# Designs tried in a protein design run: designed miniproteins, single chains. Part 91

Each design is a single chain, and the fold is of that chain. pLDDT is the mean over its residues in the fold that is shown.

## One batch from the design tools (miniprotein)

Design m3179
Fold by ESMFold2-Fast:
Structure m3179 (fold): chain A 62 residues (1-62)
Amino acid sequence: SEAEREEAIREIEDLGVRAVILGGDPEAISAAVHRAVERIRAGADPAAVVEEARKEIEAAIK
């Protein structure tokens, strides 16, 4: 649903903000967040995209 997509987008954005605060690479994190949001808006499964984005964002944190 649209509500599920909006919730997933907020979760991804929140993960990105936290990762930057933790000292992650801002460019890598921004790219991961942008790509994930675009995929969700294009109709990809929100839950799957959130899980993939989480791993990608975590990889940007040392």
Scores: mean pLDDT 83

Design m3180
Fold by ESMFold2-Fast:
Structure m3180 (fold): chain A 92 residues (1-92)
Amino acid sequence: MKTATYTFTAKSLDEAIELAVKAIREALEKGYDRVNVGVTVEEDGLLLGVTAKSADEEQVRKAMREAYERALREGRPATVEIGDVKAVATPL
């Protein structure tokens, strides 16, 4: 299995989602089977980790947003899995 890993810093959740979506799409287009993306979101001091096996942008956007909002609400790590996408939000 060929895995790509990317790390970014984003100012906001929306920027983090766009960076992850772009990285996942580009890596899968290059023939990677799995993509791992880590994004530090400065606005709230959270780390978003995303693992994707498909370029389904809707699944990526939904998983990332739900994990982030749950982690913010509960003040603890949150994991959301939607189809081939797993998102984990961790307070720093």
Scores: mean pLDDT 84

Design m3181
Fold by ESMFold2-Fast:
Structure m3181 (fold): chain A 96 residues (1-96)
Amino acid sequence: DAERDAEIIKKQADLFAETLKSLGAEEVAERVKKFGDEIAQAVLAGDYERASEIAEKASRFLREEAKKSTDPELQKVLEEAARFFEDFARYLREKA
C-alpha cells in the first residue's frame, strides 16, 4: 500500500530529524527530512525503484556523517537512521 509506505517513511524520517536536531545536527536533520519527503513522493507515484535508490542514498549519506562524528550519541543515532533507510530501501526494492 503506497499511502501506508509513504506515511511510514515520512513519520520515521521526521522522528530521526527531531532527534538529530536535539543533538545539534540541524543540517543533517533537514537532509533526513528531505530524503523522507522524496522517498514518499516516489512511493506515491508508484516508482518503487526510484524510492529504493533515494533510500540507499540516504543510508550512505548517514553512514558518512556517522564516520565524521566525534559525538558517540550522535554517531549512534546516525547509524540507527542509516540502518533504517537501508532496510526500507530493501523493502521498497522487493515491491518494485
Scores: mean pLDDT 89

Design m3182
Fold by ESMFold2-Fast:
Structure m3182 (fold): chain A 83 residues (1-83)
Amino acid sequence: MKKVKVTVNGQLSSTKFDLELEGIKGIFEVIGGKMVDGKAMALLKNLETGEVYGIEAGALLGGLSEAVKSGKPVTVEAEVIKV
């Protein structure tokens, strides 16, 4: 899959994040993880739509770490799948 832009706007709790995926903004909750094509994917549910996405865990964690350190939104490129 091609990489898409993921913007980490902030962390609301240990499992809830304010994210933007290709212009789709929302609060996402981590509901699990799985391996896809040799990559660790975090499974996140959009709490408004109920849709579940797999986001490349390393890229998501990198973006989150940088957003927390800077106090600003951070955009990363990550592999994303719809589950």
Scores: mean pLDDT 81

Design m3183
Fold by ESMFold2-Fast:
Structure m3183 (fold): chain A 67 residues (1-67)
Amino acid sequence: SEIYEEGYELGKEGKVEEALEKVKELYDKGDIESAREFAGGAVKGLVEAGKLEEALEFHRKALELLK
C-alpha cells in the first residue's frame, strides 16, 4: 500500500513529528483505515532503522490520537 510505504519511509528517516501530523490529518478527515496503515508503516520504519525509543514514543502518541 502506498499509504503504508509513505509511513515506512518517514519512519526510516526518523521523522516522528511529521509522521504524527500525517496520522492526525488522515484521522481528522475520517480516513481511519489509512491513518492506521500509515502509523503501522511508520512504526515498522523506525524499528528497522534501530530507532526503538522513537518507535515507542510514536506508537504511544499515535494510539492517543486514534483512541
Scores: mean pLDDT 83

Design m3184
Fold by ESMFold2-Fast:
Parts: C-alpha cells; structure tokens; sequence
Structure m3184 (fold): chain A 97 residues (1-97)
C-alpha cells in the first residue's frame, strides 16, 4: 500500500518537474518520501533526489544541496554507489550557485 502510494507520488513529482511546476514537484516528492520511509529506501532516496532537483530549479540552492546529500546517503547505504555519486555531484554544483 505505502510502496504503491510512494510510486504514484513519485510519478506525479516527475510530471510536475517536466511541466516546470517546481513547487508542486516539491509537494509530491515530500509526500513520496514520507510514504517510502521505512518501506523502501530506494524510493525514499529517489524522492529526496527529486526534492533536490525541484529546489535547485526554484533557486533554493542550499536546500537543494541538503536533499541531494540525503539522497546520496541512502543510495550509498543500499549499495547504489553510482547514484550516490551523481547526487553528491549535484549537491556540490548547487552550492557553487
């Protein structure tokens, strides 16, 4: 139930990002993270990563970097080192803005 909810909310967050609705993307990604927490750490990391993208697009670079780092920590904990490295790079790039 919660896993299905998280997947549906992640899809809505991605659609909002594609449409330039960054505030809506933050809302859906945050809800997706809450639904995924304690259920699926990969979905939770993905939600944190999408929050990073949305805040970066909104110009809140410091908050974006924080969410990218949270995503990186979870990706690394589950052995997805490639995605963790991407998230860390995005955090570093956001902090330079």
Amino acid sequence: EKEKEAIELLRKAIEALKNGDYETAVQYAKRAAEAAKGVDPVLEAEAYFLMGIAYDKLGDYKTAAEWYRKAAELYEEVGLTFYADIARRNAALAEKK
Scores: mean pLDDT 90

Design m3185
Fold by ESMFold2-Fast:
Structure m3185 (fold): chain A 110 residues (1-110)
Amino acid sequence: DDATAEAFGRVVDELRARKPAAMVGVSAGEKGRLHAFALVARDEDGVLTVHLVTDGEVKTAQGPPGRLTIEGDAKNALPAEAEDPAAGVRVRIEPLSDDKVKATGEAAPP
């Protein structure tokens, strides 16, 4: 979805401009069609921020180091995962049903 890809690009650019200590992102969908994106960032204070982008809509959750989840509406999302092992940050997209998805961000405690 072009709107979803554009919204994800804007979120990535905004987070990069803030110079996070670590950031990792993942996309889910069929080849040539993107149904969901998830992006996890950790700042220098260890605060986690998780973004989930579906159908051009952005949902954001923020919390302490550890594990943070956010749910959204996305059809035909496939499981996807990405990790930055050096930074200890991981993001996952998991389908919950045919029309719902969950994004999970994880970071090791400092």
Scores: mean pLDDT 73

Design m3186
Fold by ESMFold2-Fast:
Structure m3186 (fold): chain A 88 residues (1-88)
Amino acid sequence: SKQLLGTMLEIALGTLEMARDGILTPEAARRAADAIKALADQLPDASLSEQLKSLADQIERAAEQGDLEAAAEHAEQLVELLRQAGAP
């Protein structure tokens, strides 16, 4: 739904901002990834759901490795995918 995509977009934008500001912790990234995966499970489009979960996992892994530049890049890809899917 548009509301689910909007909520995921807000999470993705917040994660992107934290990564760009150099304050994204592994725990914050894990919480964001878990929230996105839970919301993606509610989507009827299995292909979109898998892509969103993959990007969420990539953000979490980058943050765990301390690579906030990679975390920001994956978060930007997540934001773009959500907007292409119909997020406001």
Scores: mean pLDDT 90

Design m3187
Fold by ESMFold2-Fast:
Structure m3187 (fold): chain A 94 residues (1-94)
Amino acid sequence: GEMERLKEEYRELAEKALELAKESEIVKKVLEEIDNVFREGGPIESEEEVEKLKKEALKVIEDNKEKLTKEAYETLKRLVEVTAELIRLQLAQR
């Protein structure tokens, strides 16, 4: 189903981001900051909270754009978008 497809896309993007992080300290730092945004958000209870955390995570990527390769930028941005969509779908099933 839709959730299974997004989980597979998340897995592929996460693996790619981790591989890029092995070759770039800036990718590692950005990935850790993105993880902190979603972690520090606490239990996510609404679509409005998902959108707020998505915007905060995307800002971390944009603030580091000049230091990222195009591939790393696009991979991290899509990872954030897929993460937000997965959380939204999980909320809709409650």
Scores: mean pLDDT 84

Design m3188
Fold by ESMFold2-Fast:
Structure m3188 (fold): chain A 88 residues (1-88)
Amino acid sequence: SAAGLAALDEAIARLEELAKKHPEMRDLIEQLIAAVAALRDALAAGDDAAVRAEVGRILSLVKELYEKDPEVAEQVAEILSVAAAALP
């Protein structure tokens, strides 16, 4: 839906701001931004296989963030949970 795609675009913008505030986690957050952008494109295309692959990538990257910086990982999880609420 247009609302779901807009929610992912907002999540990307918030993750970009988070990466600027946490340069030590920038590389991981940028990988996560790429995965969220790929998820957005897969959803817009109706590509269910790509959607599953990018959700798996996002979960793996969030897990790695929790291992390195739980505080930043919680902020990422909050940003992603707001976007997920717009996507059933």
Scores: mean pLDDT 86

Design m3189
Fold by ESMFold2-Fast:
Structure m3189 (fold): chain A 61 residues (1-61)
Amino acid sequence: SIEELVRQALEQLEQLQKQGLSQSDVDEAVAEIRRLAETAKTEEELRRGLLELLSELRKKL
């Protein structure tokens, strides 16, 4: 479900925050997760967007 994908992404974001991701990056990521959930036409599109976002955030660590 869309809700489950968002929940999992937020849990991964919390782990990245514990690893040293800045509060500014966390806040921007939360906004982007919400945008992706609102604009994605399919669960697969949402999953791809969330994976790309989380991958980019991991590179900042």
Scores: mean pLDDT 85

Design m3190
Fold by ESMFold2-Fast:
Structure m3190 (fold): chain A 115 residues (1-115)
Amino acid sequence: VAIEAAGLAEVMLRALEKLGKEIPPELEKLLRSLHVYGLQNNVEEAKEKFAEFLRLASTLVDDPQKKQTLLQIADQIDNSKKLTSSLLVQVDDQLRQTLGEAFEEAKRELEAETV
C-alpha cells in the first residue's frame, strides 16, 4: 500500500514534467520521503505525505477544474481512516482522468523500469 502510493506520486511527477511543468524541489523532496515510507511499509506517514504531495502538485496545474480535482483527492486521502489498495485504485483512475495521456505515458515508462 505505501509503496503503491509512492509509485502513483512518481507517475504524477513524471506526468507534470511531460506537461512542461517545472518541478519545485519541495515536490521532489516529498516524493523521496514517500519512497522511503514505501520501503519501510509506513502506511500512516505515506498517507499524510501523499495528501501533502497532491496539494503541492495542484499548485502546478493551471486549469481550475483540474486543480480542484487534485485538492479533492488529497482531502479524500486525509479524511480516510487508512490508506487502502481500493482507495489507491480510485486515486489512480482520478489522476489518469485529470492528467490524461501524460499520466498514461509516465505510468507505462515506470512499469517498464520496475520489471
Scores: mean pLDDT 81

Design m3191
Fold by ESMFold2-Fast:
Structure m3191 (fold): chain A 66 residues (1-66)
Amino acid sequence: SIVLGGRKREVLLITAEALRRNAKVEEVSETTIRFTGPSGESVEVDKNNEEDIRAGAEKLPEVDVL
């Protein structure tokens, strides 16, 4: 489960990208979250920057949801 105290748009984007990639979301700092993919690869992004969230998440593989 994701519980983030960010802006609604950024929180929804982080949630969507994490679900699409089966990634864990961790708050690293006040301004930074980490996506960790199922293979253990991780990417840190600025949780208040929509463009950074998208670009960072794209470094993780999308998971086939069948």
Scores: mean pLDDT 73

Design m3192
Fold by ESMFold2-Fast:
Structure m3192 (fold): chain A 65 residues (1-65)
Amino acid sequence: MIEEMRKKVIAKVKEAKKTLDNEKTATIGLQTYGEELRELSKRGITVTLDQQRALMAEIQKVIKA
């Protein structure tokens, strides 16, 4: 579940990076992350702060690659 969210967000960021600059890619990444986090919350799934930090680090790494 959390792994599926991570894969979905990273895939969206990689796709955005192909056509958008780093700033716009970061915006898309944050929006997708927020949407997925809300969907998991509606399903009763809690994402820990450590898991959130790990995903944010991966997003930032993809943007800077």
Scores: mean pLDDT 78

Design m3193
Fold by ESMFold2-Fast:
Parts: structure tokens; C-alpha cells; sequence
Structure m3193 (fold): chain A 83 residues (1-83)
């Protein structure tokens, strides 16, 4: 079972190429987060939490994002809280 269509794979490859051309790490992270948020239907609030987790190493923000994704995809959230 492939969770992604051929079009989504092509978009991911294009994004990877575009991100390699962006010298600013912050801009690359923002582009990756926007792509991920659009692909998985994340809210603006979740995008901000993901950005904080990646830029600042905010573990609490990372856990909030992981909990939201786990709930959306039916994963057990208890393992995220134990981590």
C-alpha cells in the first residue's frame, strides 16, 4: 500500500530540488513545513508548532504536532508522551 500518489511523489522530488537551491536554512524549513502542512491538512497553528519544534528544538511543540498527526492517522499517542 502506497500512501502517496505518483503526483505527490513528483511534488516531493521537486520540493527537494527547490530546497537545495535555498541557501537560508530558515526558508528551507518554512517551505518544507508548508508542503507538509498542505499534504496532511495541518492547521496554521500546527504549522507554527512544527516550525518552533524544528527551529528552537521545542520538545513540547514537537509532541503537540506528533499527537495531532498520530490522532489523524490512528497511531497510539501514549508512546509520544513517554518519549
Amino acid sequence: MTPFSEEEVERAEKLAEEMEKIPDEEERLERAIEFFAELYGLSEEMRELLLRALKEGDKEAAKEVMKALAEKFGFDVSKIEEA
Scores: mean pLDDT 66

Design m3194
Fold by ESMFold2-Fast:
Structure m3194 (fold): chain A 84 residues (1-84)
Amino acid sequence: MASEELIEAALETLYEEYKVRYGRLPETEEAKEILREEARYVAAAFEAALKDPSVTARELAEALLPRVFAALDEAHALDEEAAA
């Protein structure tokens, strides 16, 4: 598992991006859990990349950015559903 510090940093970043993108922080526990799971995955991928010099910044970005955007959209959909 990635370090707790990396998981915390990833989660804080996801919350800030969520706020920038949607104008508010995640509200539902379901939305928050999606972002927590994505933060764990992102942190683990960063930790693995730091240990593997064959992984390029481009490869890491191409693998992570679509997943991060999908997780933000999924979390937002859950918050919107709860607000309906």
Scores: mean pLDDT 80

Design m3195
Fold by ESMFold2-Fast:
Structure m3195 (fold): chain A 93 residues (1-93)
Amino acid sequence: MNYQLALKGAENAKELLLAEGDRAIRVASKTPNADEKVRAVQALKDANQATADQLIAKAKETGDLETAGDALFTINAQLAQMRALRDALAAER
């Protein structure tokens, strides 16, 4: 993988992460104790967005393939975690 593919991959993964966070919030709103769960998912989404933004910014500043690859890996891990959370919340309703 080259730098441009890794960086674009990280940017695309971030967009998917934010969309999945919004889906998780919508699912949480339909579960028992919805207000608490919505607040928790929103906090996780906000924290993940901040981390993703910092990693992408660092990759852009350095122009380094390893830094871009680390961003892609971390954001994809966050995306997988958010999807798992959404599926767990969906099982509660």
Scores: mean pLDDT 88

Design m3196
Fold by ESMFold2-Fast:
Structure m3196 (fold): chain A 73 residues (1-73)
Amino acid sequence: SDITQQIQQLVDQARRTPDDRRRMRLLYQGFQLSMQHSSPSDRDRIIRGWIAVGRDLGLSDSDIDRFRRRARQ
C-alpha cells in the first residue's frame, strides 16, 4: 500500500542518516503515520515494532527510552 511505501521510505532515510536526532525524528514520523492508519488499541504493538526498527538502526538504550516515553504520550 502507499502507506507501507511511505513508512519504508522513512526507514530507508533513517538508515542513511548519520545524525541521531534526525534518525529519531524519522522514526517518530513513521510511528505517527502508522498510528494514523490503525486503531488506538494497536499503540503498544506499533510502539514495539518501531522500537525493534530503532534497535536495528543502532539507537542507544537511552534514545529508545526517549522514543518510548514520547510515543506513549
Scores: mean pLDDT 85

Design m3197
Fold by ESMFold2-Fast:
Structure m3197 (fold): chain A 84 residues (1-84)
Amino acid sequence: MEELKKKLEEKEKKALEHLKKMMEALAAGNAEEAKAHLEKWKEYALEALKLLGELGMPKEEIEKARKLLEEQYAAAKARIEAAA
């Protein structure tokens, strides 16, 4: 359990780092770099959700979080594509 908590913290930290870099790249007008960081954020965020499930979070809560994550990803992707 403690090892899973440490892995979760590592995945959450990496997800936040890529989210920050995505926002910075988008602000700089670099749509390709922003998209690359968005994909990495989604990857680490999904890994974090998997670890939360292993830590005993109910499947219903994981499903809600995954749906929210997919909605956030779609919105961010659309914004990056609109920015050209």
Scores: mean pLDDT 84

Design m3198
Fold by ESMFold2-Fast:
Formats: C-alpha cells, structure tokens, sequence
Structure m3198 (fold): chain A 66 residues (1-66)
C-alpha cells in the first residue's frame, strides 16, 4: 500500500494551490479505486490536479533520494 506523509501532502497542496485536506481526499479516492502503488496514485493525483506526473515525482521523490 502506498501512503503519502503529511509533509508530502502539504508540499503538493502548496505547489498546486489546494488544501491539504483536498489532497488527502484525492489519495483516498485513488486507493479506493485500487491504486495501491505510488506511481498509480501519482498518475491519479496529476490528472485530478491538472499537473504532470513527472512534476509530482520530482517534487516528492527528489526530497527522499537526497
């Protein structure tokens, strides 16, 4: 199962201009649709937020790979 931390959700919310609660809701909606990997959830979030998957991956994964 893929879970996003509160820090990751806050980062996404700030970048795309939505609330942290809205990002959490979208993650839960994706998981309810059977999206259990980080890649599948990021694709879903990118489509719902109107940004590219690559931009989300660079923002989220780049912080953890340092």
Amino acid sequence: MARLSDRELEGIARRVGVSVEEVRKLVEEGQKQGLTTGGELLDYLAKRLGVSVDELVEGMVGGYLR
Scores: mean pLDDT 69

Design m3199
Fold by ESMFold2-Fast:
Structure m3199 (fold): chain A 72 residues (1-72)
Amino acid sequence: QAQQQYQQGKQAYNNGDYDTAVQNFTNSANLAKNTDPKLAAQSLMLAGAAYQEAGDIDKSREYLKQAAEMRK
């Protein structure tokens, strides 16, 4: 479920496991895409934040842009 993946992503992020956080947030966004666009956008935003913490600035920018497009 999208919400469960989102919660797991937040836990991984808080533990400093940014690679796991990215995976969980990306899964949450994909699951929520058609049912909860707000959750999908938030998950993409947090995946972008996790990429930045991991040092992948290009991926961070890409995911933040995707989240912004979903929020208009």
Scores: mean pLDDT 83

Design m3200
Fold by ESMFold2-Fast:
Structure m3200 (fold): chain A 118 residues (1-118)
Amino acid sequence: AAESARLYQQGVAARRQKRYEEAVKLYTEALALDPENAAAWRNLGRALRNLGQDEKAIEYYDKALALDPLNVEAIANKGLALRNLGQKEEALELAKEAVAMDPANPVARDTLNILESE
């Protein structure tokens, strides 16, 4: 438990410093010890999206959503990854779903604004 939490927090720190490859490694190690950490799956997907690995990012957002189906940030970020893969209609549907679930969530609102401006 303590080791998984330590690795996860190191991954969060690496991501904040935009060291995305290091963040991926740390989140992967944390998830090997605690595969139920939905936040780690979501943040692993986010780091992979920043590295342009959008198909793999979607796979890991889906793992986060299997653990936490109401995670508005994971839904919105999956939309951004789908947009990067040219799935514009599916991306827009997910962004609208995220905003409908939590209209005050800035990640959901920003995602919808980005997709509607394209």
Scores: mean pLDDT 90

Design m3201
Fold by ESMFold2-Fast:
Structure m3201 (fold): chain A 63 residues (1-63)
Amino acid sequence: MAATDEQITVAEALAEAIRQKGLDVSPEEIARLAAEKMGVPLTPELLELAQRILDAVRDAAAA
């Protein structure tokens, strides 16, 4: 685990996007909203992080 300030900001933006949009959205929508909040382009890395976080939250909600 190597969290930088940038990684923490990305995680916060993704978490806020999930909080605002809910769980019935695509990882693309979550990644796009996070990218907009951070002022960065939508990257494959951001999309992958959004997918992982969304899957983890959905798995926790299903338990």
Scores: mean pLDDT 74

Design m3202
Fold by ESMFold2-Fast:
Structure m3202 (fold): chain A 86 residues (1-86)
Amino acid sequence: MKKFLEEIEKKVKEGEKLAREGLKNNDEEKFEKGLEILEKVAKELLLPYEVGKKAGQMTEYSILLGKKGEEAKKILEKLKEEKKKL
């Protein structure tokens, strides 16, 4: 459990950092790669949340995964808006 959460946090930070570096350096490939990482994290985290809800058990862990997925989506949307301002 702890290792999985650390991996998620690392991927979110990596994706955001990569996308921001892409924006700063006008590196389209780097920017797109960062967005891809964030999108994959968001999709993967929402699946356990939905499974837990369907099973009638809203565990703290499944809720936490859902929140992390939503955070990744918000970062993704914010980065896309920053790209439009360039």
Scores: mean pLDDT 76

Design m3203
Fold by ESMFold2-Fast:
Structure m3203 (fold): chain A 72 residues (1-72)
Amino acid sequence: LGNQLEELARELGGDEVTVGAAKSVGIMIEQGEKPQDAIDRVVGVLAAHKGEEVAERTREYIEKAIEKLKKE
């Protein structure tokens, strides 16, 4: 799942930070975390280190990647 979300985020035009965050979310979901909780946790950490704008953009890409993965 982590590698799949990494690839989908990259295909959607996400930068290196977004791609890494998507991979982390996928790993957390694989470990039993609920998707929304995993997203909130990763995005929250990203907001603290890279700022709110980067965090919001990253959330949007991750949500799109998960939506695309569910349809396939």
Scores: mean pLDDT 79

Design m3204
Fold by ESMFold2-Fast:
Structure m3204 (fold): chain A 94 residues (1-94)
Amino acid sequence: MSLEEQIKKLEEEIDKLDRELVGVYLRALDGQIAPEEALRRVEELTREIERKMEELLRLSKQTGDEELVKKAEELRERMKRGMEEVRAALRALA
């Protein structure tokens, strides 16, 4: 598998985890899961996303393509802000 294919697979995996995280948040808003339990699950998903983001950034740097590195850094910052906002919202519901 090429380095570019590895990067694409990591991006797809991160996107799946992000959708799962949003799903947990929406279930908490709908009262299907306690906010405290949702926060615990979101924190677990956040750790998995952070691990995959570090791997994505590492592989992007390995390509020597500055645009891929920039894209990975922008995605990391966007994901970081989104995860922080969800955790803050869940803490406010608890």
Scores: mean pLDDT 85

Design m3205
Fold by ESMFold2-Fast:
Structure m3205 (fold): chain A 88 residues (1-88)
Amino acid sequence: MTPAQRALLDALIDLSFALMKYSIAKKSGDLQAALQAVQQAIDAAKRAKALSDTIDSFDGLSADEIKASLDALIEQLTAEGEQLKKQL
């Protein structure tokens, strides 16, 4: 694994933990914690997308495929975050 691939993996791990916190907050009804977790997930996904520009492929996926998946996730999480803000 290259140093660039390791940096991407670390960003994806951060994203995974943020998504876990978001799931837990939603189940507990803590809208404030859910909003914080979704914002952390968006930030981690944006970092992973930027790091994807430094690689050709990772785990059988091209950099373009990784970026497309992260863009879709950022769009979804941004919409969910805006909905949560309206409830606060």
Scores: mean pLDDT 87

Design m3206
Fold by ESMFold2-Fast:
Structure m3206 (fold): chain A 75 residues (1-75)
Amino acid sequence: EERARELLRQGEEAFAAGNLEEAIRLYKQAYELGSPEIQAEALFGLGRVYAAQGNMEKAIALFQEAARLRAEAAA
């Protein structure tokens, strides 16, 4: 739980710095270890990274899945 939150935070920092490959890796790790709430945030982060890379189809799919998990987590 705490480790997943730290990985999510590191992913956000990597994305903000423009380190897209690092951000993808960190968000995926946060997803694997996280609660549904952390998983939703990780998928939102992944969606933003793929959108930044021009992969709109994958970005849209990730945003939709993140929204579903967010609703299920009651957040």
Scores: mean pLDDT 81

Design m3207
Fold by ESMFold2-Fast:
Parts: structure tokens; sequence; C-alpha cells
Structure m3207 (fold): chain A 92 residues (1-92)
């Protein structure tokens, strides 16, 4: 539980940095935030299989990196943190 909380806090921190970089495209930023929230809620409520969550998150990440190449490192770190979160949830 404590490890999951730390991973969630880190994931939200990275997402906030990515959102700040998207200031010039508020509609894209809102879509990113909505899709991210949907995937996170899905895994936390056990409504979404881990494989589907990973696939959806990877698709979001690729769209962000294509449109904002400058945040590629942040997006990659977000993906790594998300994978760690999924692995910890699977251990519960």
Amino acid sequence: MEEIRKLLDELLRIAKEILAAMKSQPEFAQDFEARLSSVLLGILKFDMPPERARARFQAIAEEVKKKFPEVQELVDKLLQTFDELIKKLEEQ
C-alpha cells in the first residue's frame, strides 16, 4: 500500500510536468489528462486488465512524444513509473 502510494505520487508529479509543457495546446492537454485518469482509475478499481492498461498507456505516450518531442524523457519516465505501479498492484 505505501509503495503504491509513492508510485502514484511520483506518477502524478511527472504528469504535472508534462501538462505544464503542453500549455500551448490546452485541448490536447485535457485529452491527455482525461485518458491518463481513465487508465489509472481502471487499474486501481481492477476494472481494466494490466495488459490493456499498458497498451492504452503506451498509445497515449506515443501520441505525446510525437506532438511534444521535448518531453520524451518525462514520458519515458512516466511509462516506467506506470509499469512499476502495475507490477506492485499485481503483487496485492
Scores: mean pLDDT 82

Design m3208
Fold by ESMFold2-Fast:
Structure m3208 (fold): chain A 85 residues (1-85)
Amino acid sequence: SKEELIKKAEEYSKKAQELRKQFVDLQNEADRERQLAENLEKTVSPEIAEEERKRADSLEKQAADTRKKLIENVKKYAKYKREIE
């Protein structure tokens, strides 16, 4: 039914919004860890900087995975939106 298509579109839209927020948060955290690692390498200890670089790398991978899920949910939203129109 048209009502079921609308509900599915709303569900995927909501999931996309949540994933977009998670993506932005992960990017911001990765950027902060990357900056911390660079500062530690230059001013304090290269060994400590290595752990912060690993954290930044992990957060960047999580952001990439989240972005992939975001794209998939946006595509599902677009599909159901077209079927409603």
Scores: mean pLDDT 87

Design m3209
Fold by ESMFold2-Fast:
Structure m3209 (fold): chain A 99 residues (1-99)
Amino acid sequence: SMEEAERMLLFARLELIAAEATLIVARRTAKYHPELSAQMLRDLEAEVERLDETIARLNQVMQTEQLSPQQRQEMQTVIQRLNEVKAELERLIEELKKT
């Protein structure tokens, strides 16, 4: 339904905000508290897995729900930004593994 699409768009926006906040905190922690690297590595790997699940759910919504053109464009933009955050987290994970 259109109402379900609106609910999922709100969910997508909140998930993006949370993911971007996690990336900011992780980058600062890596820079200022390298002694926390082992715990941070586990948390970041869990977050990447969580983002994969979130992206999969949003892609399913785009396949199953009747989205307006505006809703579809916004969902695509959120999915793209979530993939960008995931890529940055994966880069940070690789850097932490090398130290």
Scores: mean pLDDT 86

Design m3210
Fold by ESMFold2-Fast:
Structure m3210 (fold): chain A 67 residues (1-67)
Amino acid sequence: MEIKVEYTIPADATHYQAVVFAGENQKPVASARFATVEEALAAGREIAAELAAQGYTDISILILGVR
């Protein structure tokens, strides 16, 4: 299963958060905030894997920069 990943990171971001979308009209699932993009992406992928295990097929991850 291919999972789309997008990034919205301002230059002044100090922390990073993954927001995972699953299916049409579903509320996004947000991760905890992390000090690195890599940790946020890992958390987002874990959430996406859990949703895929539940039968969701339209899954995407957005990595947000936070101050």
Scores: mean pLDDT 78

Design m3211
Fold by ESMFold2-Fast:
Structure m3211 (fold): chain A 107 residues (1-107)
Amino acid sequence: SDIEEFLKAMIEEAKTTKDKGTRLAGLIVGALMGELDKKEIEELVKLINEMDVDVVIDVLNSFKDFYKENKLKIPKKGKEQLEEIKKNLKSEEVKKKIDEILKELGE
């Protein structure tokens, strides 16, 4: 679908960017799709733990809204990657937001 091509394009853009916000967004999309490797999961955990919590929550809310508007669901592999990421996060607010996303959008 055009949406799946868009999400894949975001992941590819994230690989070439020096902007932490764009890298965070692309890695979150990769995690939602269950397509991150081990190093990318470790990088996403580090970025979430180092960045401003409000910025991380805003990015997560933007993808939650995008998935809802486009009637997308998080596949089982994406749920598994998000649960692994959540275990290594320092912010309870970010963990709670991931739980809300998994409850609303999980298959």
Scores: mean pLDDT 82

Design m3212
Fold by ESMFold2-Fast:
Structure m3212 (fold): chain A 85 residues (1-85)
Amino acid sequence: SALEEAERELLRLWAEAVEAALAGDLEAAREYIERAVEKAEEAGVKLSPEEREATKERLLAQARALAADPELAARLLELTRELLA
């Protein structure tokens, strides 16, 4: 794979957030997004507290929007799983 370990972990957490949103589990989706933001910060992404919260809400909105199109979501999840293999 061309992706670094941190990028693979971020993609894994994003895929889990989208799968949780598809299942209607927004609490789990929020947890995966929180962990993804934490991993990005550990990898050197610098966010203010305000930017951090805005990023989490934006990512949750994106996961929910993707979950509203299950066929597109399924295709993107398969591509993400291939990148993580």
Scores: mean pLDDT 82

